# Designed miniproteins, single chains: the designs that were tried, part 48

Each design is a single chain, and the fold is of that chain. pLDDT is the mean over its residues in the fold that is shown.

## One batch from the design tools (miniprotein)

Design m1649
Fold by ESMFold2-Fast:
Structure m1649 (fold): chain A 90 residues (1-90)
Amino acid sequence: VREKALEAARRLLELAKQVAKESGNKDILDHAEEALREVESGENYKEAIRHAGVTAALVLKYKDKISPELAEEMIRAAREFVKLLEELVK
């Protein structure tokens, strides 16, 4: 489960890099990086969930500045990541 959460966090960061490039805003990168760090440390999965939620909110805020396919993929990745983290929190 933790290995899958790490893979999901890395996927979220990859997509966040694309969103930052298309939108011109790097805030989403900071939150995706913080989510990955929290999963790597294993200390605060609830904070990782919070950062994932912020990346989803930022995608919705900038949806008119990014491709619809990228927005959909990012929201889907954030949902999958949160689901995996919920298994680790119990």
Scores: mean pLDDT 81

Design m1650
Fold by ESMFold2-Fast:
Structure m1650 (fold): chain A 65 residues (1-65)
Amino acid sequence: SGRHESVVLDSDAEGERLLALPVYRRSLTEVIEGRDADGRRVRYLVFELEEDGVRRLIVARLTVD
């Protein structure tokens, strides 16, 4: 079994950068929808990647219009 790492991104800019990369878009496993304190729609994007035997879980929060 490989190593496991978790990374949480709390930045819309970083989340959008990940979505711009085809490899990361293909690694998107789950989308969780919710609302922030101001009632704005937010999405939590969960990416699972495997590089050199290391599995990484990345969670990014994006604000939607």
Scores: mean pLDDT 65

Design m1651
Fold by ESMFold2-Fast:
Structure m1651 (fold): chain A 124 residues (1-124)
Amino acid sequence: DRNKAAIERLIEVMRKALNASDEEVEKLLKEYGMGFDEFKYLAKKFKKSYKTLLPLFFAGELLSLGVPEEEIKKLLEELFEVEAENLKELLVKAMLKLTPEMSEEEAERIVNEYLELLKERLKK
Protein backbone atom coordinates (compact mmCIF):
# COMPACT_ATOMS: atom_id res chain seq x y z
CA ASP A 1 0.00 0.00 0.00
CA ARG A 2 1.09 3.56 -0.72
CA ASN A 3 2.31 5.61 2.24
CA LYS A 4 2.31 9.37 1.54
CA ALA A 5 4.82 10.21 4.31
CA ALA A 6 7.22 7.47 3.11
CA ILE A 7 6.94 8.72 -0.50
CA GLU A 8 7.60 12.35 0.53
CA ARG A 9 10.61 11.27 2.63
CA LEU A 10 11.98 9.15 -0.25
CA ILE A 11 11.72 12.13 -2.67
CA GLU A 12 13.62 14.35 -0.19
CA VAL A 13 16.29 11.66 0.32
CA MET A 14 16.61 11.18 -3.45
CA ARG A 15 17.10 14.93 -4.07
CA LYS A 16 19.90 14.89 -1.46
CA ALA A 17 21.41 11.72 -3.00
CA LEU A 18 21.66 13.40 -6.43
CA ASN A 19 24.16 15.87 -4.87
CA ALA A 20 25.94 13.22 -2.77
CA SER A 21 29.23 11.39 -3.40
CA ASP A 22 29.24 7.77 -4.66
CA GLU A 23 30.35 6.63 -1.17
CA GLU A 24 27.38 8.42 0.46
CA VAL A 25 24.98 6.90 -2.11
CA GLU A 26 26.34 3.39 -1.33
CA LYS A 27 25.69 3.99 2.39
CA LEU A 28 22.16 5.22 1.58
CA LEU A 29 21.33 2.08 -0.42
CA LYS A 30 22.65 -0.16 2.39
CA GLU A 31 20.69 1.80 5.05
CA TYR A 32 17.35 1.49 3.23
CA GLY A 33 17.87 -2.25 2.61
CA MET A 34 16.46 -2.00 -0.90
CA GLY A 35 17.72 -5.07 -2.73
CA PHE A 36 21.30 -3.87 -2.16
CA ASP A 37 22.63 -7.16 -3.58
CA GLU A 38 21.00 -6.28 -6.94
CA PHE A 39 22.67 -2.84 -7.00
CA LYS A 40 26.03 -4.31 -5.92
CA TYR A 41 25.72 -6.89 -8.72
CA LEU A 42 24.85 -4.26 -11.36
CA ALA A 43 27.59 -1.83 -10.23
CA LYS A 44 30.22 -4.62 -10.45
CA LYS A 45 28.92 -6.17 -13.71
CA PHE A 46 28.65 -2.88 -15.62
CA LYS A 47 31.49 -1.08 -13.76
CA LYS A 48 29.22 1.82 -12.76
CA SER A 49 28.98 3.95 -9.61
CA TYR A 50 26.00 3.55 -7.27
CA LYS A 51 25.06 7.16 -8.11
CA THR A 52 24.43 6.09 -11.74
CA LEU A 53 21.92 3.54 -10.39
CA LEU A 54 19.89 6.09 -8.35
CA PRO A 55 16.96 6.22 -10.85
CA LEU A 56 16.62 2.42 -10.50
CA PHE A 57 16.75 2.64 -6.68
CA PHE A 58 14.06 5.34 -6.62
CA ALA A 59 11.75 3.44 -9.01
CA GLY A 60 12.25 0.14 -7.15
CA GLU A 61 11.52 1.70 -3.74
CA LEU A 62 8.36 3.40 -5.06
CA LEU A 63 7.20 0.12 -6.66
CA SER A 64 7.85 -1.66 -3.34
CA LEU A 65 5.59 0.95 -1.67
CA GLY A 66 2.81 0.06 -4.14
CA VAL A 67 3.01 3.28 -6.18
CA PRO A 68 1.56 2.84 -9.72
CA GLU A 69 4.06 2.92 -12.61
CA GLU A 70 2.42 6.02 -14.19
CA GLU A 71 2.80 7.97 -10.91
CA ILE A 72 6.44 6.83 -10.57
CA LYS A 73 7.07 7.95 -14.16
CA LYS A 74 5.67 11.44 -13.41
CA LEU A 75 7.72 11.77 -10.19
CA LEU A 76 10.93 10.72 -11.95
CA GLU A 77 10.22 13.07 -14.91
CA GLU A 78 10.02 15.95 -12.41
CA LEU A 79 13.04 14.85 -10.33
CA PHE A 80 15.42 14.16 -13.26
CA GLU A 81 13.92 16.75 -15.67
CA VAL A 82 13.47 14.17 -18.46
CA GLU A 83 10.43 13.04 -20.46
CA ALA A 84 9.69 9.52 -21.73
CA GLU A 85 6.84 7.42 -23.10
CA ASN A 86 7.19 4.70 -20.44
CA LEU A 87 9.00 3.99 -17.16
CA LYS A 88 11.77 1.91 -18.78
CA GLU A 89 12.62 4.68 -21.30
CA LEU A 90 12.59 7.22 -18.47
CA LEU A 91 15.01 5.15 -16.35
CA VAL A 92 17.38 4.94 -19.36
CA LYS A 93 17.21 8.73 -19.94
CA ALA A 94 17.68 9.51 -16.21
CA MET A 95 20.78 7.27 -15.99
CA LEU A 96 22.25 8.89 -19.14
CA LYS A 97 21.64 12.34 -17.61
CA LEU A 98 23.60 11.30 -14.48
CA THR A 99 26.31 9.49 -16.52
CA PRO A 100 26.64 11.12 -20.00
CA GLU A 101 29.67 8.90 -20.87
CA MET A 102 27.41 5.82 -20.83
CA SER A 103 25.92 4.57 -24.11
CA GLU A 104 22.14 4.31 -24.53
CA GLU A 105 22.54 0.57 -25.31
CA GLU A 106 24.46 0.00 -22.05
CA ALA A 107 21.85 1.96 -20.04
CA GLU A 108 19.05 -0.16 -21.61
CA ARG A 109 20.88 -3.37 -20.64
CA ILE A 110 21.28 -2.18 -17.02
CA VAL A 111 17.59 -1.17 -16.80
CA ASN A 112 16.45 -4.51 -18.29
CA GLU A 113 18.57 -6.56 -15.85
CA TYR A 114 17.40 -4.49 -12.85
CA LEU A 115 13.70 -4.79 -13.80
CA GLU A 116 14.04 -8.61 -14.01
CA LEU A 117 15.75 -8.71 -10.59
CA LEU A 118 13.04 -6.42 -9.17
CA LYS A 119 10.22 -8.61 -10.56
CA GLU A 120 11.67 -11.66 -8.77
CA ARG A 121 12.01 -9.71 -5.49
CA LEU A 122 8.44 -8.32 -5.65
CA LYS A 123 6.87 -11.69 -6.68
CA LYS A 124 5.86 -12.29 -3.04
Scores: mean pLDDT 78

Design m1652
Fold by ESMFold2-Fast:
Structure m1652 (fold): chain A 86 residues (1-86)
Amino acid sequence: SAARQALADLLLREARRLKEEVEKLLATNPNVSQSTRDKALEAIKEVEEAEEALRRDLTQENLRRLVLAVASLTVVYLNIKLLEKL
């Protein structure tokens, strides 16, 4: 249980940081396409739903869901960075 809690705390912190960074990129780069914005917003929504599920019930399934949601948002983040040439 202690190991699950530690992993959950880490994932929740990283999820928050990644969401904030993606939102900042979208706010500061008007040339990001609508398609990429829509994908980013969908990925952020899935991260938020996965965070809520994990906060309600600390299960392996909810941990895995948040890991996959963060991975998907990371792909979106990297795609935006490639488009920005940063």
Scores: mean pLDDT 86

Design m1653
Fold by ESMFold2-Fast:
Structure m1653 (fold): chain A 89 residues (1-89)
Amino acid sequence: SEVEALERRALEAEAEALALWEEFKKVGSPEQIAEATAKLNELLARAKAELGPLAEDPSRRLELLRGALRFAEEAKKIFEDAIAKAKAA
């Protein structure tokens, strides 16, 4: 189903973001880690505001999952960009 496909994709993207965060922590300076953490906290605040209302309505499950996937992909990009900057230094 579309729901099952989106749930799997969102979980995969979240797992990928966590793996990138762990890789970044191995190469990032304390200052770079603080900067990436601030960006992540800002992203999490936006996700809570956008996805919270969707989570209260079962009819909006597809919208919720599309949003969750989008925020997971944004987290991946934050960490990919952070890793690239750390490796360039």
Scores: mean pLDDT 87

Design m1654
Fold by ESMFold2-Fast:
Structure m1654 (fold): chain A 69 residues (1-69)
Amino acid sequence: KPSKEEILVESTVGLLRMSGWAYKRQGKYELAEKLFELADEVERMLQEGKPVEEIMKKYKEKYKEILEE
């Protein structure tokens, strides 16, 4: 019984990885690398049992930082 919040985190990881591969194909390697690193970090936090609120806060902060590049 995954919660809706846990499903949101898993979906976020999937979307970040898809975006990373798309940017890598476009030659935007630095942006792709940052997106893959964020996806791995979010997935690891979920697997470690971190609160979903904490995971999503970190994701939003880091994603904004990546978009400033």
Scores: mean pLDDT 81

Design m1655
Fold by ESMFold2-Fast:
Structure m1655 (fold): chain A 79 residues (1-79)
Amino acid sequence: SKRAQLEAELAALLEQYRAYLREAKTSSGGKKEAYLAKAREALAQALRVLGELNNQPEVGQRLADAVLAGETGLEAPPL
């Protein structure tokens, strides 16, 4: 049950991440930056859940922190 709940939460967060990336692709300027920020937040939460699922919550938290700090290069470099 807990595992099934975490798997459902992970799936929902990844779907939210993809939705924000689609919105960012069709947006420009500050609106694009706002959607990219929301995408990073959704991915960070997904990484925390993934860490819990793999019994490595500290690893998940470190990866989430790196995503939010922009250290992972998850934003496309500005053209």
Scores: mean pLDDT 80

Design m1656
Fold by ESMFold2-Fast:
Structure m1656 (fold): chain A 87 residues (1-87)
Amino acid sequence: EEEELLKKIYDNMVKAKQRLDEIIERLKEDPKEAVREAFRLMAESIYSPAAAYIRERLNEVLTDEDKPIVEEVRAEMKALRQKKLAE
């Protein structure tokens, strides 16, 4: 049972890493969409170690110039979440 949990954590980490690598490549072509996809991936991984890995990797590749885009995407996601809560 503990081995099954560890395997699920590992599999989630591997999938998150692969998707994150694809998102990082897209940062050069469409930074706003790439940041949006990264936030979705992080939200999907919120209860796993993958969330910490995604956050650390994003901090490495995102620059201060990307900070306004990150804040804009965060605001958009918050608004969408509030709309879903209101049906």
Scores: mean pLDDT 72

Design m1657
Fold by ESMFold2-Fast:
Formats: sequence, structure tokens, C-alpha cells
Structure m1657 (fold): chain A 64 residues (1-64)
Amino acid sequence: MDGDGYLSKEELREFLERNPEFRPLADLDGDGKISDEELEAFIARAEAAVGRDDGRVSIAELTA
């Protein structure tokens, strides 16, 4: 990530694997595994907050 990039579903998955403190936002059962459906729901919620519709989430949305 170059600091201002957007995370696709797969990139978000890798980010959450490296940053377990953010996993509870997408992984509600706390087993350390995040399904594609959970990632899609998380991205859709984040996109709704910023008015985006391209299936990506910014790093700023993860820290806000």
C-alpha cells in the first residue's frame, strides 16, 4: 500500500490478516477468519459512508 491507495476485497483481506486489531470490524465471531461475504458487507458499509460504489475501501475508512 502506498499510503493513499484503495483496498480491493482481496487487499482488504490481506490487510486484516496483518492487522488483527481491525478484524472485529469484519469478523463478528472472532475466529480470525473472514469470509468473502463478510468482506463484501464491510466494504459496502464503508462505501455507503463515503458515497463510493467501486467495491473498494480506503485506508482512512479503516482508521475512522
Scores: mean pLDDT 65

Design m1658
Fold by ESMFold2-Fast:
Structure m1658 (fold): chain A 82 residues (1-82)
Amino acid sequence: DAELEREAERFVEEHSDEEALRKAVDKLISSEDERERKLAAYVLKVLAERGYKEAAELAKKLAEFFRKIGDEETAKLAEAAA
């Protein structure tokens, strides 16, 4: 968790808020790598904490989607970002 949070903070620093948001959403919904999906969820959380409201809104929608398909772990990560 702490390692992924540090990677997410670095990723947000290296990218614009919009670019980081788009890349994170793409990885969270499209990647088959659980670690990439967790990192993407932490990126959404960092963006939301910085006041990028669109990230919080998308995180909420993704949490509901993943709950519907039974992916509880990813849903919890996305919910924490909202």
Scores: mean pLDDT 77

Design m1659
Fold by ESMFold2-Fast:
Structure m1659 (fold): chain A 79 residues (1-79)
Amino acid sequence: MEEEELEKKRREIARFAAQGLSEAELSFIAEVLGISVEELLNADEEEIEEIAERLAEMGLNVTAENLRRLREEVREARE
């Protein structure tokens, strides 16, 4: 990924987080990974750790704790 493109992705994630837009943030992360939001929501704890490491390798600084929190927030919002 080009550095400029990576910086844009980091800013979008940070913006969604700052606004509390958990579903938009999770959806954007899913698009970056090339998976669906449903796959992210259904991932087990081991998969979440692997996804967080993959995001870190891409330079996005999304932790497993961030992903778990986003998943719970999205689940609660959908009720």
Scores: mean pLDDT 78

Design m1660
Fold by ESMFold2-Fast:
Structure m1660 (fold): chain A 88 residues (1-88)
Amino acid sequence: EDDFDIEIERLEYYHNKYGKSYEEILEEFAKAVEESRPDDKLARALVYYRLAEIAERLGLEELAKKLYEKAEKLAGISVEELKKLIEE
């Protein structure tokens, strides 16, 4: 919960500083993770899942769904199991 608040605050900072939409910022973060960790599918999946939860809380339903699907595909485990790894 608190962790999501911090990420949302970070998105707000980038939105105000660079004038990009929250959706654009989240998509750029997802792309950067994919490029920086090409051989670590689980690490990328965890980040995609985190970004999906943030997108969902911001009301970006379409982006959230896309990121959840990408996270599950990369991890080979369910969103429920990824949530357990991230939240605790």
Scores: mean pLDDT 71

Design m1661
Fold by ESMFold2-Fast:
Structure m1661 (fold): chain A 79 residues (1-79)
Amino acid sequence: VDEQMLKLLELTGEKSYEKFKKAGDEELAKLAKKIYEKARQGDVEGASRLFDELRERASKDPKSLQLYHESHREAIDEF
């Protein structure tokens, strides 16, 4: 259901934003922020597309991929 998807995307975006911001990865932090902003607007399509982009970009660096996986796992645990 869209409401549950939006909540998960919002939580993932928020967790990712904090982790990438603390790691000094401004580009991935900015992308994560856009995800939770779109999720808060009810834009499931936009948030999902940006979430896929975050995963793709994070996958190019092992450290970034680890932070992405940690953020998504924490979001699922809180959801």
Scores: mean pLDDT 84

Design m1662
Fold by ESMFold2-Fast:
Structure m1662 (fold): chain A 85 residues (1-85)
Amino acid sequence: SADFEADVHVALAEIILAIAKISGELTLSDFERILYHARRAAELGRKEDAKRVLEDAYSLLPLIKNEEDRQKAKERIEELMKEIE
């Protein structure tokens, strides 16, 4: 159950990341969804996959066109990365 739930969260984060890479567009809302799924995966024991997702998401910060949203996204991901180690 927990393993399946973790796999679903990883898959959902990877889908959002893939869409962002293909479209070249990433909203703060979609970024927050990636962070939510990464956190849930980590809580369910998939820390390695969560870290990989967060590293990928961090590399996509420049796709958030609005400067204020990009700064908020950067702060939120840095805090989550610190929390997960």
Scores: mean pLDDT 90

Design m1663
Fold by ESMFold2-Fast:
Structure m1663 (fold): chain A 82 residues (1-82)
Amino acid sequence: MYLAVVVGEAKDEEQARKAGEAAKKAALATPGTLSVEVQVIGNTVTVLARTEDRESAEQAAAAMKKAAEAEGVKADSIVMEV
């Protein structure tokens, strides 16, 4: 099992929430995604997607990062085996 994580910093909580919703939608649209969790703390958004394989995790991470950046959030992504 793999975990794709995106962490982004927004200008405010509203932008963080919108970026999180967009990233979650992108992850759920990625084949091989099992579950998605979003956490917003202040202006920081963290989105976690669980996938069965590395390829799905890499695709989910890229899709989530792109979606968050489209909302104006600067985001970093990490893929790890769990």
Scores: mean pLDDT 86

Design m1664
Fold by ESMFold2-Fast:
Structure m1664 (fold): chain A 105 residues (1-105)
Amino acid sequence: MVRDADVTPEQARRLAEFLRLLAEDYDSPYLKRVAEGILANPDRSPVPYLLYLLIEYQMGVLDEKEKRLVELLFYSGTEEGRRLWQAVEDVLRGGDPEAAYEAFK
């Protein structure tokens, strides 16, 4: 049972819950799939799931709402993007996903 070394299973679970909250607010089936995949396999790095979402964005299969969400996640040049990544970092450092999400929105 090999796991990637970048995050602990507990960090992966907190990240998945945060992404699930974000997916619900943005009504994003793609991000919901990412969150569910991470939660099902917390011993695995979340990076491959996020990269798959980025590949879907690059392929042009996402609608405008989904594209906006992916841009917020991967192209954080805006104040909103910076706040999102601050919340992600707080969650990875042991923060509560709901509290971090509330602080982001």
Scores: mean pLDDT 74

Design m1665
Fold by ESMFold2-Fast:
Structure m1665 (fold): chain A 89 residues (1-89)
Amino acid sequence: MDASLQAQIAKLQQTFNQSETQAQVSIETALQLRLIGVVPGVDAVKLIEMARRGASDDELRAAIREYVAAKGLTVSDAQIDEALAILRA
């Protein structure tokens, strides 16, 4: 029971430590940092998820404005366009 569970955990940790999973985490972290750097106050994780689910540019623009407004911040159209370019890369 305990030995079998430890063996399964070790195999899962080896699978998750494979280069593809670590590369994906690194890419997502870099993308989140780039997005927050352009538009402070956005939920970078949710914006990336929305873009991957096929959200339109108008939906992403609306979400960026909503996140920024919820933080009491302002954002320029140029910052939104740069954030969209990052999300579409």
Scores: mean pLDDT 72

Design m1666
Fold by ESMFold2-Fast:
Parts: sequence; C-alpha cells; structure tokens
Structure m1666 (fold): chain A 62 residues (1-62)
Amino acid sequence: SPVDRAREILKRINELKKKAPPELQPEIDAAITVAQRALESGDPRTVEAAEALVDYLEKKLK
C-alpha cells in the first residue's frame, strides 16, 4: 500500500540522517517532511516524490 511504502521510505531517510554530514542535514530533514506527509496522506504522488528524494540522497551519499 502507499502507506507501507511511505513507512519504508521514512526508515531509509532516517538511516541516511544518521550517517550524513552536517551540510546535508537540511536536505534530509526536508525529505523526512515529504515522507511524513506521504505516510499521513497515503497519496501515491507524495509517496513517489519521497521515493525520488531518498533515491537521490542515497546516490549522493555513496
């Protein structure tokens, strides 16, 4: 479901927050906000936006 996808995305973002440098923290916090909105609304478009953000951040932190 969109809610379950949002929950998984939020877990991924929180894992990134633990290892990210201070300069990336604002960008990660913005992604957490989008993921929380996706979890609250269950809106597939918001889930897709959160997924794109976490994918981008994971690639950037490799």
Scores: mean pLDDT 83

Design m1667
Fold by ESMFold2-Fast:
Order: C-alpha cells, then structure tokens, then sequence
Structure m1667 (fold): chain A 95 residues (1-95)
C-alpha cells in the first residue's frame, strides 16, 4: 500500500568575505505525520536555542511558536511548512 515518505536534507550556509560556511544541516526522514511533526519541531527547537544563545530572544520565541505549530500540524506538508518558516526566521536573524 503506497504511503507518503519525506526524505530531505537542507543545508544552511553563510557567506563571509566570499567564502561559504556550513552553519546548519536539517535532515528529515519521516514515514508518518507523527514522525514529520516530531522531527520538524525538534529542528525548529534546536534553531530557537541557537537564537537564544545569540541573545535574539524575539526570534527564539517566534521559533518556539512555530515548533508548537509543527507539533500540532494536521499533515506532513503543514509540519514541513512550519520548519521552512523557522529556517526563514533563522536566516533573517543571521543578517
């Protein structure tokens, strides 16, 4: 019986003086909505902790809200969208 499986690797780089540096890797391997929720939330929470360590408490709080949204997502797509939104906040906070 066919079932959806999500396998993705997202790498986040920053460019410093023309040199690309890998700062974060996000791996998803989810074969259920529950797995997608759990993995997406964990990655967002890890990014939120990095923002907290950098002193960006506002970005960290927004990311925690997205982690809760991921945990309560009705579908794999919704959980992945929350993760994408979290990565966008992380990237904006690095600028």
Amino acid sequence: TPRPVVRTTTEVYVEVDGEERLVYTIELDADSVEAAREQSAKHIEKLAEEMRKRGNLEAAEKMRELAEKAKNSPSMDAAMQALIDGVKIYLEALE
Scores: mean pLDDT 81

Design m1668
Fold by ESMFold2-Fast:
Structure m1668 (fold): chain A 65 residues (1-65)
Amino acid sequence: MMNDTIEAMLTIRLSVEGAEVKSARVEDGKIYIEVEGSEEKFKKAEKAAKEFSKQTGYEVIVKKV
């Protein structure tokens, strides 16, 4: 439940920032996100992920595909 909720919240946040989220998963207190798009979209996703990490305490790892 907590896992599903936090994945959904992060996916929505990144999508609002214009990132194309291909996958999201939580493992050992870390959130792994794969995003597709330009370097600009990737940078926006990283910024949003850092802000989410500060707000929630989860470590977020953004990977470009």
Scores: mean pLDDT 73

Design m1669
Fold by ESMFold2-Fast:
Structure m1669 (fold): chain A 78 residues (1-78)
Amino acid sequence: NIMKGVNLMFRGMALLQDGDIDGAIKDFLKASEEYEKAGDKVGSLIAKARAYRLAGDYDKEKALLEEAEKLKKQKELE
């Protein structure tokens, strides 16, 4: 659910500040899954993009962020 995703994002950020990059990646990927289950596609894409950034996959990060931006613009037109 969305609250589990939010909590995993905060834990991932805390792990990143402690230098646990692998732990942060795992938590951001779990956050993405929880956002997806909650129907928050934008949150899911942003969390997944953060994980790919930390893994050094900048092309995948960019693609995910562009998809999230398109979905946000569609919601703004509602």
Scores: mean pLDDT 83

Design m1670
Fold by ESMFold2-Fast:
Structure m1670 (fold): chain A 57 residues (1-57)
Amino acid sequence: SALEELAEKYGVSVRQVRGAQQLAQQLDDEVAIQYLMLNLGLSREEAEELLAELKKL
């Protein structure tokens, strides 16, 4: 449910958010932010917010 809510909030698929959650646990924060911006089409601010939310899960 939390991943579905994040997917809706950022206009991405649940599959993309699940992939981002896995990578966020393995990557340095700046690398994770760059990944989210380039692969999910997010702004830096949106990528930072999504990364913070994924770390709370």
Scores: mean pLDDT 84

Design m1671
Fold by ESMFold2-Fast:
Structure m1671 (fold): chain A 90 residues (1-90)
Amino acid sequence: MKEEIFEKVEKELEEKGKSKSEKTGILTLFNMLLSLLGTEAVKKLMEKGASAEELAAFGVALLEAEILESLGLPLPADTRELLARLEELL
């Protein structure tokens, strides 16, 4: 369930001693990843050992790719590498 996955990430951030501001930022990006990939794909990434910060980075990379593709612009190498790693984990 979407809420269960979100709670698991929030707990990881609490265990790492992240501040309220840091948690809010990471959780916002994580929620973006959930919106783009869906709950089953994100659960698979978590099962493969992806951290909360890595999941947030994947969300940013996917959003950047969507924006740049809509503008007809090429993907940066760093974004392409993150997306390749995401596909490898899925």
Scores: mean pLDDT 78

Design m1672
Fold by ESMFold2-Fast:
Structure m1672 (fold): chain A 81 residues (1-81)
Amino acid sequence: SIEKELAELEAKRHELSKELIELGSELGLARIRLGVGKLAKDEELIEEAEKKIEELEPKVKELDKEFKELTAKLKELKAQL
């Protein structure tokens, strides 16, 4: 049924949302640390922040893409209710 499929996709989107918030928050903090490091001319802080951004940015982009795809599928199914 559409209702069962909707519930399953809602659960998947909820899990992706939690992961996206967690990794997105880490990425945001790393960007703040990069800015602080640049202002303070703290080379070690800059290097640590840049490495963290490089690791997290592609993961956040992939999760954001998956979240948007699931949101689109949910809207299509909800329109059939």
Scores: mean pLDDT 87

Design m1673
Fold by ESMFold2-Fast:
Structure m1673 (fold): chain A 76 residues (1-76)
Amino acid sequence: SMQQMQIYIDYMRQMYTLHSNVMNAIDNGDSQQRDTYINQMNQVVDDAMSQVSDDPDMQSDIQNRYQQMQSTIDQS
């Protein structure tokens, strides 16, 4: 639905911003900011998952994207 698409677009927008912030914190050696942004990413994922609880395919897409971002952070 258009509503589900808007939720996904908002999720992606928030996650890209937070991922960029995490990577900048890592580059600056700021572990407190890194952890803060990672916690915010976790909250965004939880909120998005809750909003699309009736759409298992979109829940899968949300989780897969989150795992890709976590892998990038862990490799940094």
Scores: mean pLDDT 85

Design m1674
Fold by ESMFold2-Fast:
Structure m1674 (fold): chain A 93 residues (1-93)
Amino acid sequence: PLSEKEQKLEALLRQAQEDMEAAAREMEAAIANDPSVTLSASGTAGDLTLTLTYDGSTNKYTLELTYKGEKFSFGEDDQKAFEEARKKLIEMI
């Protein structure tokens, strides 16, 4: 079962993703029109900010997560960095 801290993190992530949803849809439409553009979409929930960036020079996505002044960045292939950051975030809650 998820701990209370894990449940709180999951709720913050969901709220930040929902806050970002309209901007993410606009970003997807812009990339479909011109895949060489570099664009970002951001969502915030409390102390958590998510920023999704598409780099048109590499055609890759990067996710930046900021929580209580700590910053974490992940490429689309960087699942280990995401898992490690998630563990640190749970401790910060």
Scores: mean pLDDT 80

Design m1675
Fold by ESMFold2-Fast:
Structure m1675 (fold): chain A 85 residues (1-85)
Amino acid sequence: SLRDKLSPEMLEIVERTEREVRRLVEQGDLDGARRVLGEGLIRLHDLFLRQVGKSKTVEEAQKIGDGYTAALRLLDELARRAEAS
């Protein structure tokens, strides 16, 4: 599963973003949903840069990169579902 590739911190950002986007879509606030999705993407990117900056091996950096890519795919799927609503 894509979620199994995420670090705990990345998973927290994704799950929080998913909950807030779903709540806003259910309320008809599509502009709010797009804003929250954008904020989630920025938080993921900032976390990725911090985690890569702390990595000491290529293998650690690769694992962080794989988690980040999986997180981006989950938020892309969320964005597509929100637009289809």
Scores: mean pLDDT 88

Design m1676
Fold by ESMFold2-Fast:
Structure m1676 (fold): chain A 72 residues (1-72)
Amino acid sequence: MSEAQKQIQQLDSELDAEIAKIKADFDARMAAAKTNEEKLQVTIETFRELSDLIGWYIEKKIEIQEELRKRQ
């Protein structure tokens, strides 16, 4: 449906913007890291942030799809 497609497009835009912010932060933190251990820690923390973001995105997608299902 057109309304739901707009909601999904907005959600996708928000996801892309948040991924871009996480990537920029990752690059800055990696450039600042002085040891391999610090670089590993930055990588692990970034992976956790991305995992949380993906979980949020899936949850919001399900909410939009469930609302559509109720209107069908």
Scores: mean pLDDT 82

Design m1677
Fold by ESMFold2-Fast:
Structure m1677 (fold): chain A 87 residues (1-87)
Amino acid sequence: SVDEIIAKLEKGLESAKETIEELKKKASPENQKRLDELEEEIERIVRETIEKIKENPSKAEEIMKESEQRLKQLYLEAYDIYNEDQA
């Protein structure tokens, strides 16, 4: 259902925020700022995705898949930023 897809996206955003906050605790000040900017972008994408799904519920699955691809790229970028401080 659309409600289940939206709930999954909201849960995923909360989990992503928690992960980024943990990464920030071990990051340099410069990389903390980069992680903050990344968190803001992830939140923006999730909110825009939910709005698009509400506007076209019949395409919810397709809209979600496109956003999952973008979010995956940002998650990888977050870990890359974290790994710069661990080298």
Scores: mean pLDDT 84

Design m1678
Fold by ESMFold2-Fast:
Structure m1678 (fold): chain A 79 residues (1-79)
Amino acid sequence: SAEDERLKEVLEQLEKEIEELKELAKDPEKREEVIKGLENGIGALEELKKYVKNKELLERIDELIEEMKKEIEELKKKL
């Protein structure tokens, strides 16, 4: 569906933004900003899940949430 295609594009953009945040986190001064950005992103993805019916897209969202949670934990260890 057109909505599934749009959601796929949103997820691809979020994947790119997560990689950019990981790169930004190499700067110690930016780590707290990155953690906040990732926490906000998790909240947005959890809200998005309520409206997604496609199983493959739901699994992709869950994978992104888990990746973001792991990154937050790794960054918190470096604070």
Scores: mean pLDDT 83

Design m1679
Fold by ESMFold2-Fast:
Structure m1679 (fold): chain A 97 residues (1-97)
Amino acid sequence: MLERIEEVIKKAAVKLSEKYDTGLVQLVAGALIAALRGDEELMREAVELALSLYPVEEVLETLDALVAEVKRIASPEEAKLVEEAARKVREIIEELL
């Protein structure tokens, strides 16, 4: 399941890179994958790097757009896991502000 959901996130990130900054999309996708793996340290590092380079509003918008794109491709069960991972990423963003 996790390997497939990571693949879906990567595909969604490629599509989002057509409209959003590729570097930001990669950082947000990396944070989301780290959250799914339970790698809290890597998730925090990706969020800290994103917030050092981009406005918080753009980071949050890109996260929301990535989650929406994943939900279009993913099963309902996979979508639920991605929403939970995104919640954890948002909590770290709020903590670092």
Scores: mean pLDDT 86

Design m1680
Fold by ESMFold2-Fast:
Structure m1680 (fold): chain A 90 residues (1-90)
Amino acid sequence: KARELIRKAIELIKEAARKAEEGKTEEAARLVVEALKLLAEAGKIVTDEKEAEELYKEFEEEAREAEKALEKVKEAGAMPAFEKALAEAK
């Protein structure tokens, strides 16, 4: 279910922001990578353009919150750890 994958991804990004604020930069990076994997899986499920538009509108506010959470992760210095985790996940 694409909607559940998107919700879980947003929650992981918010958790990553909290971990980054706690100084747990490596954990924050791993959570962001997992969130991206879930979003990729949701994209494979959503093949109907209309459904994709409806999901985007439904999650528009949550997406803005996730974007702010990602900025907090970047500001906490998690970008090098994120790049490393992303490379290892391939």
Scores: mean pLDDT 73

Design m1681
Fold by ESMFold2-Fast:
Structure m1681 (fold): chain A 65 residues (1-65)
Amino acid sequence: AGLRAGLAALEALRAIPGATEEQLRAAQEVLQRHRDDPEKAAEAIGEVLSGELARAAIEALREHA
């Protein structure tokens, strides 16, 4: 469950043309730290990303949790 949710979030972020490698790295680190808790991962994503990037990643986490 957690691995699938994290992969979906990273895929959603990569689909956004404006996502930087730094933002993708920050998201990956958060998802790795909270791999067993998608809700905490979603909260932490909201702290390191903003706007469309945060929204896309959080939506993917919730859909695949």
Scores: mean pLDDT 77

Design m1682
Fold by ESMFold2-Fast:
Structure m1682 (fold): chain A 67 residues (1-67)
Amino acid sequence: ELSEEELEEIKKKLLEALEYLIKGEIDKAVELFKEAAGFKSVDVEGLKNTPPEKLKELLEELLKEEE
């Protein structure tokens, strides 16, 4: 299970990724997304080709996993 510190680090990186998506820096957003949650076998090429709106949805879903 994820510790509180790990959840906080993941949330921080996901928020940074979301901010980069809003700014249009998709490459940086994908890098941060990969570090926060993407190392769980996500397809990096798929993430780069995903529309920003869909990436936001994925980030929100990961954040909501904790309820």
Scores: mean pLDDT 63

Design m1683
Fold by ESMFold2-Fast:
Structure m1683 (fold): chain A 60 residues (1-60)
Amino acid sequence: MVDVEIGAEVAAKSAGVELTGEARRTAGRVAAHELNRAGERLGISPRDAEEAERVAELAK
């Protein structure tokens, strides 16, 4: 991954791993999951990719 999709995949990976792994059961987990799915399904734009990445980091 060398495109803006890196941001989307990084956020999706972090959110996915946290949600599937040993992530904390907080509101952040739900938000990260929502963005992860939106990015995956919608083919996230550069703007949304950055936002998803930020939310995934905050959800931690």
Scores: mean pLDDT 54

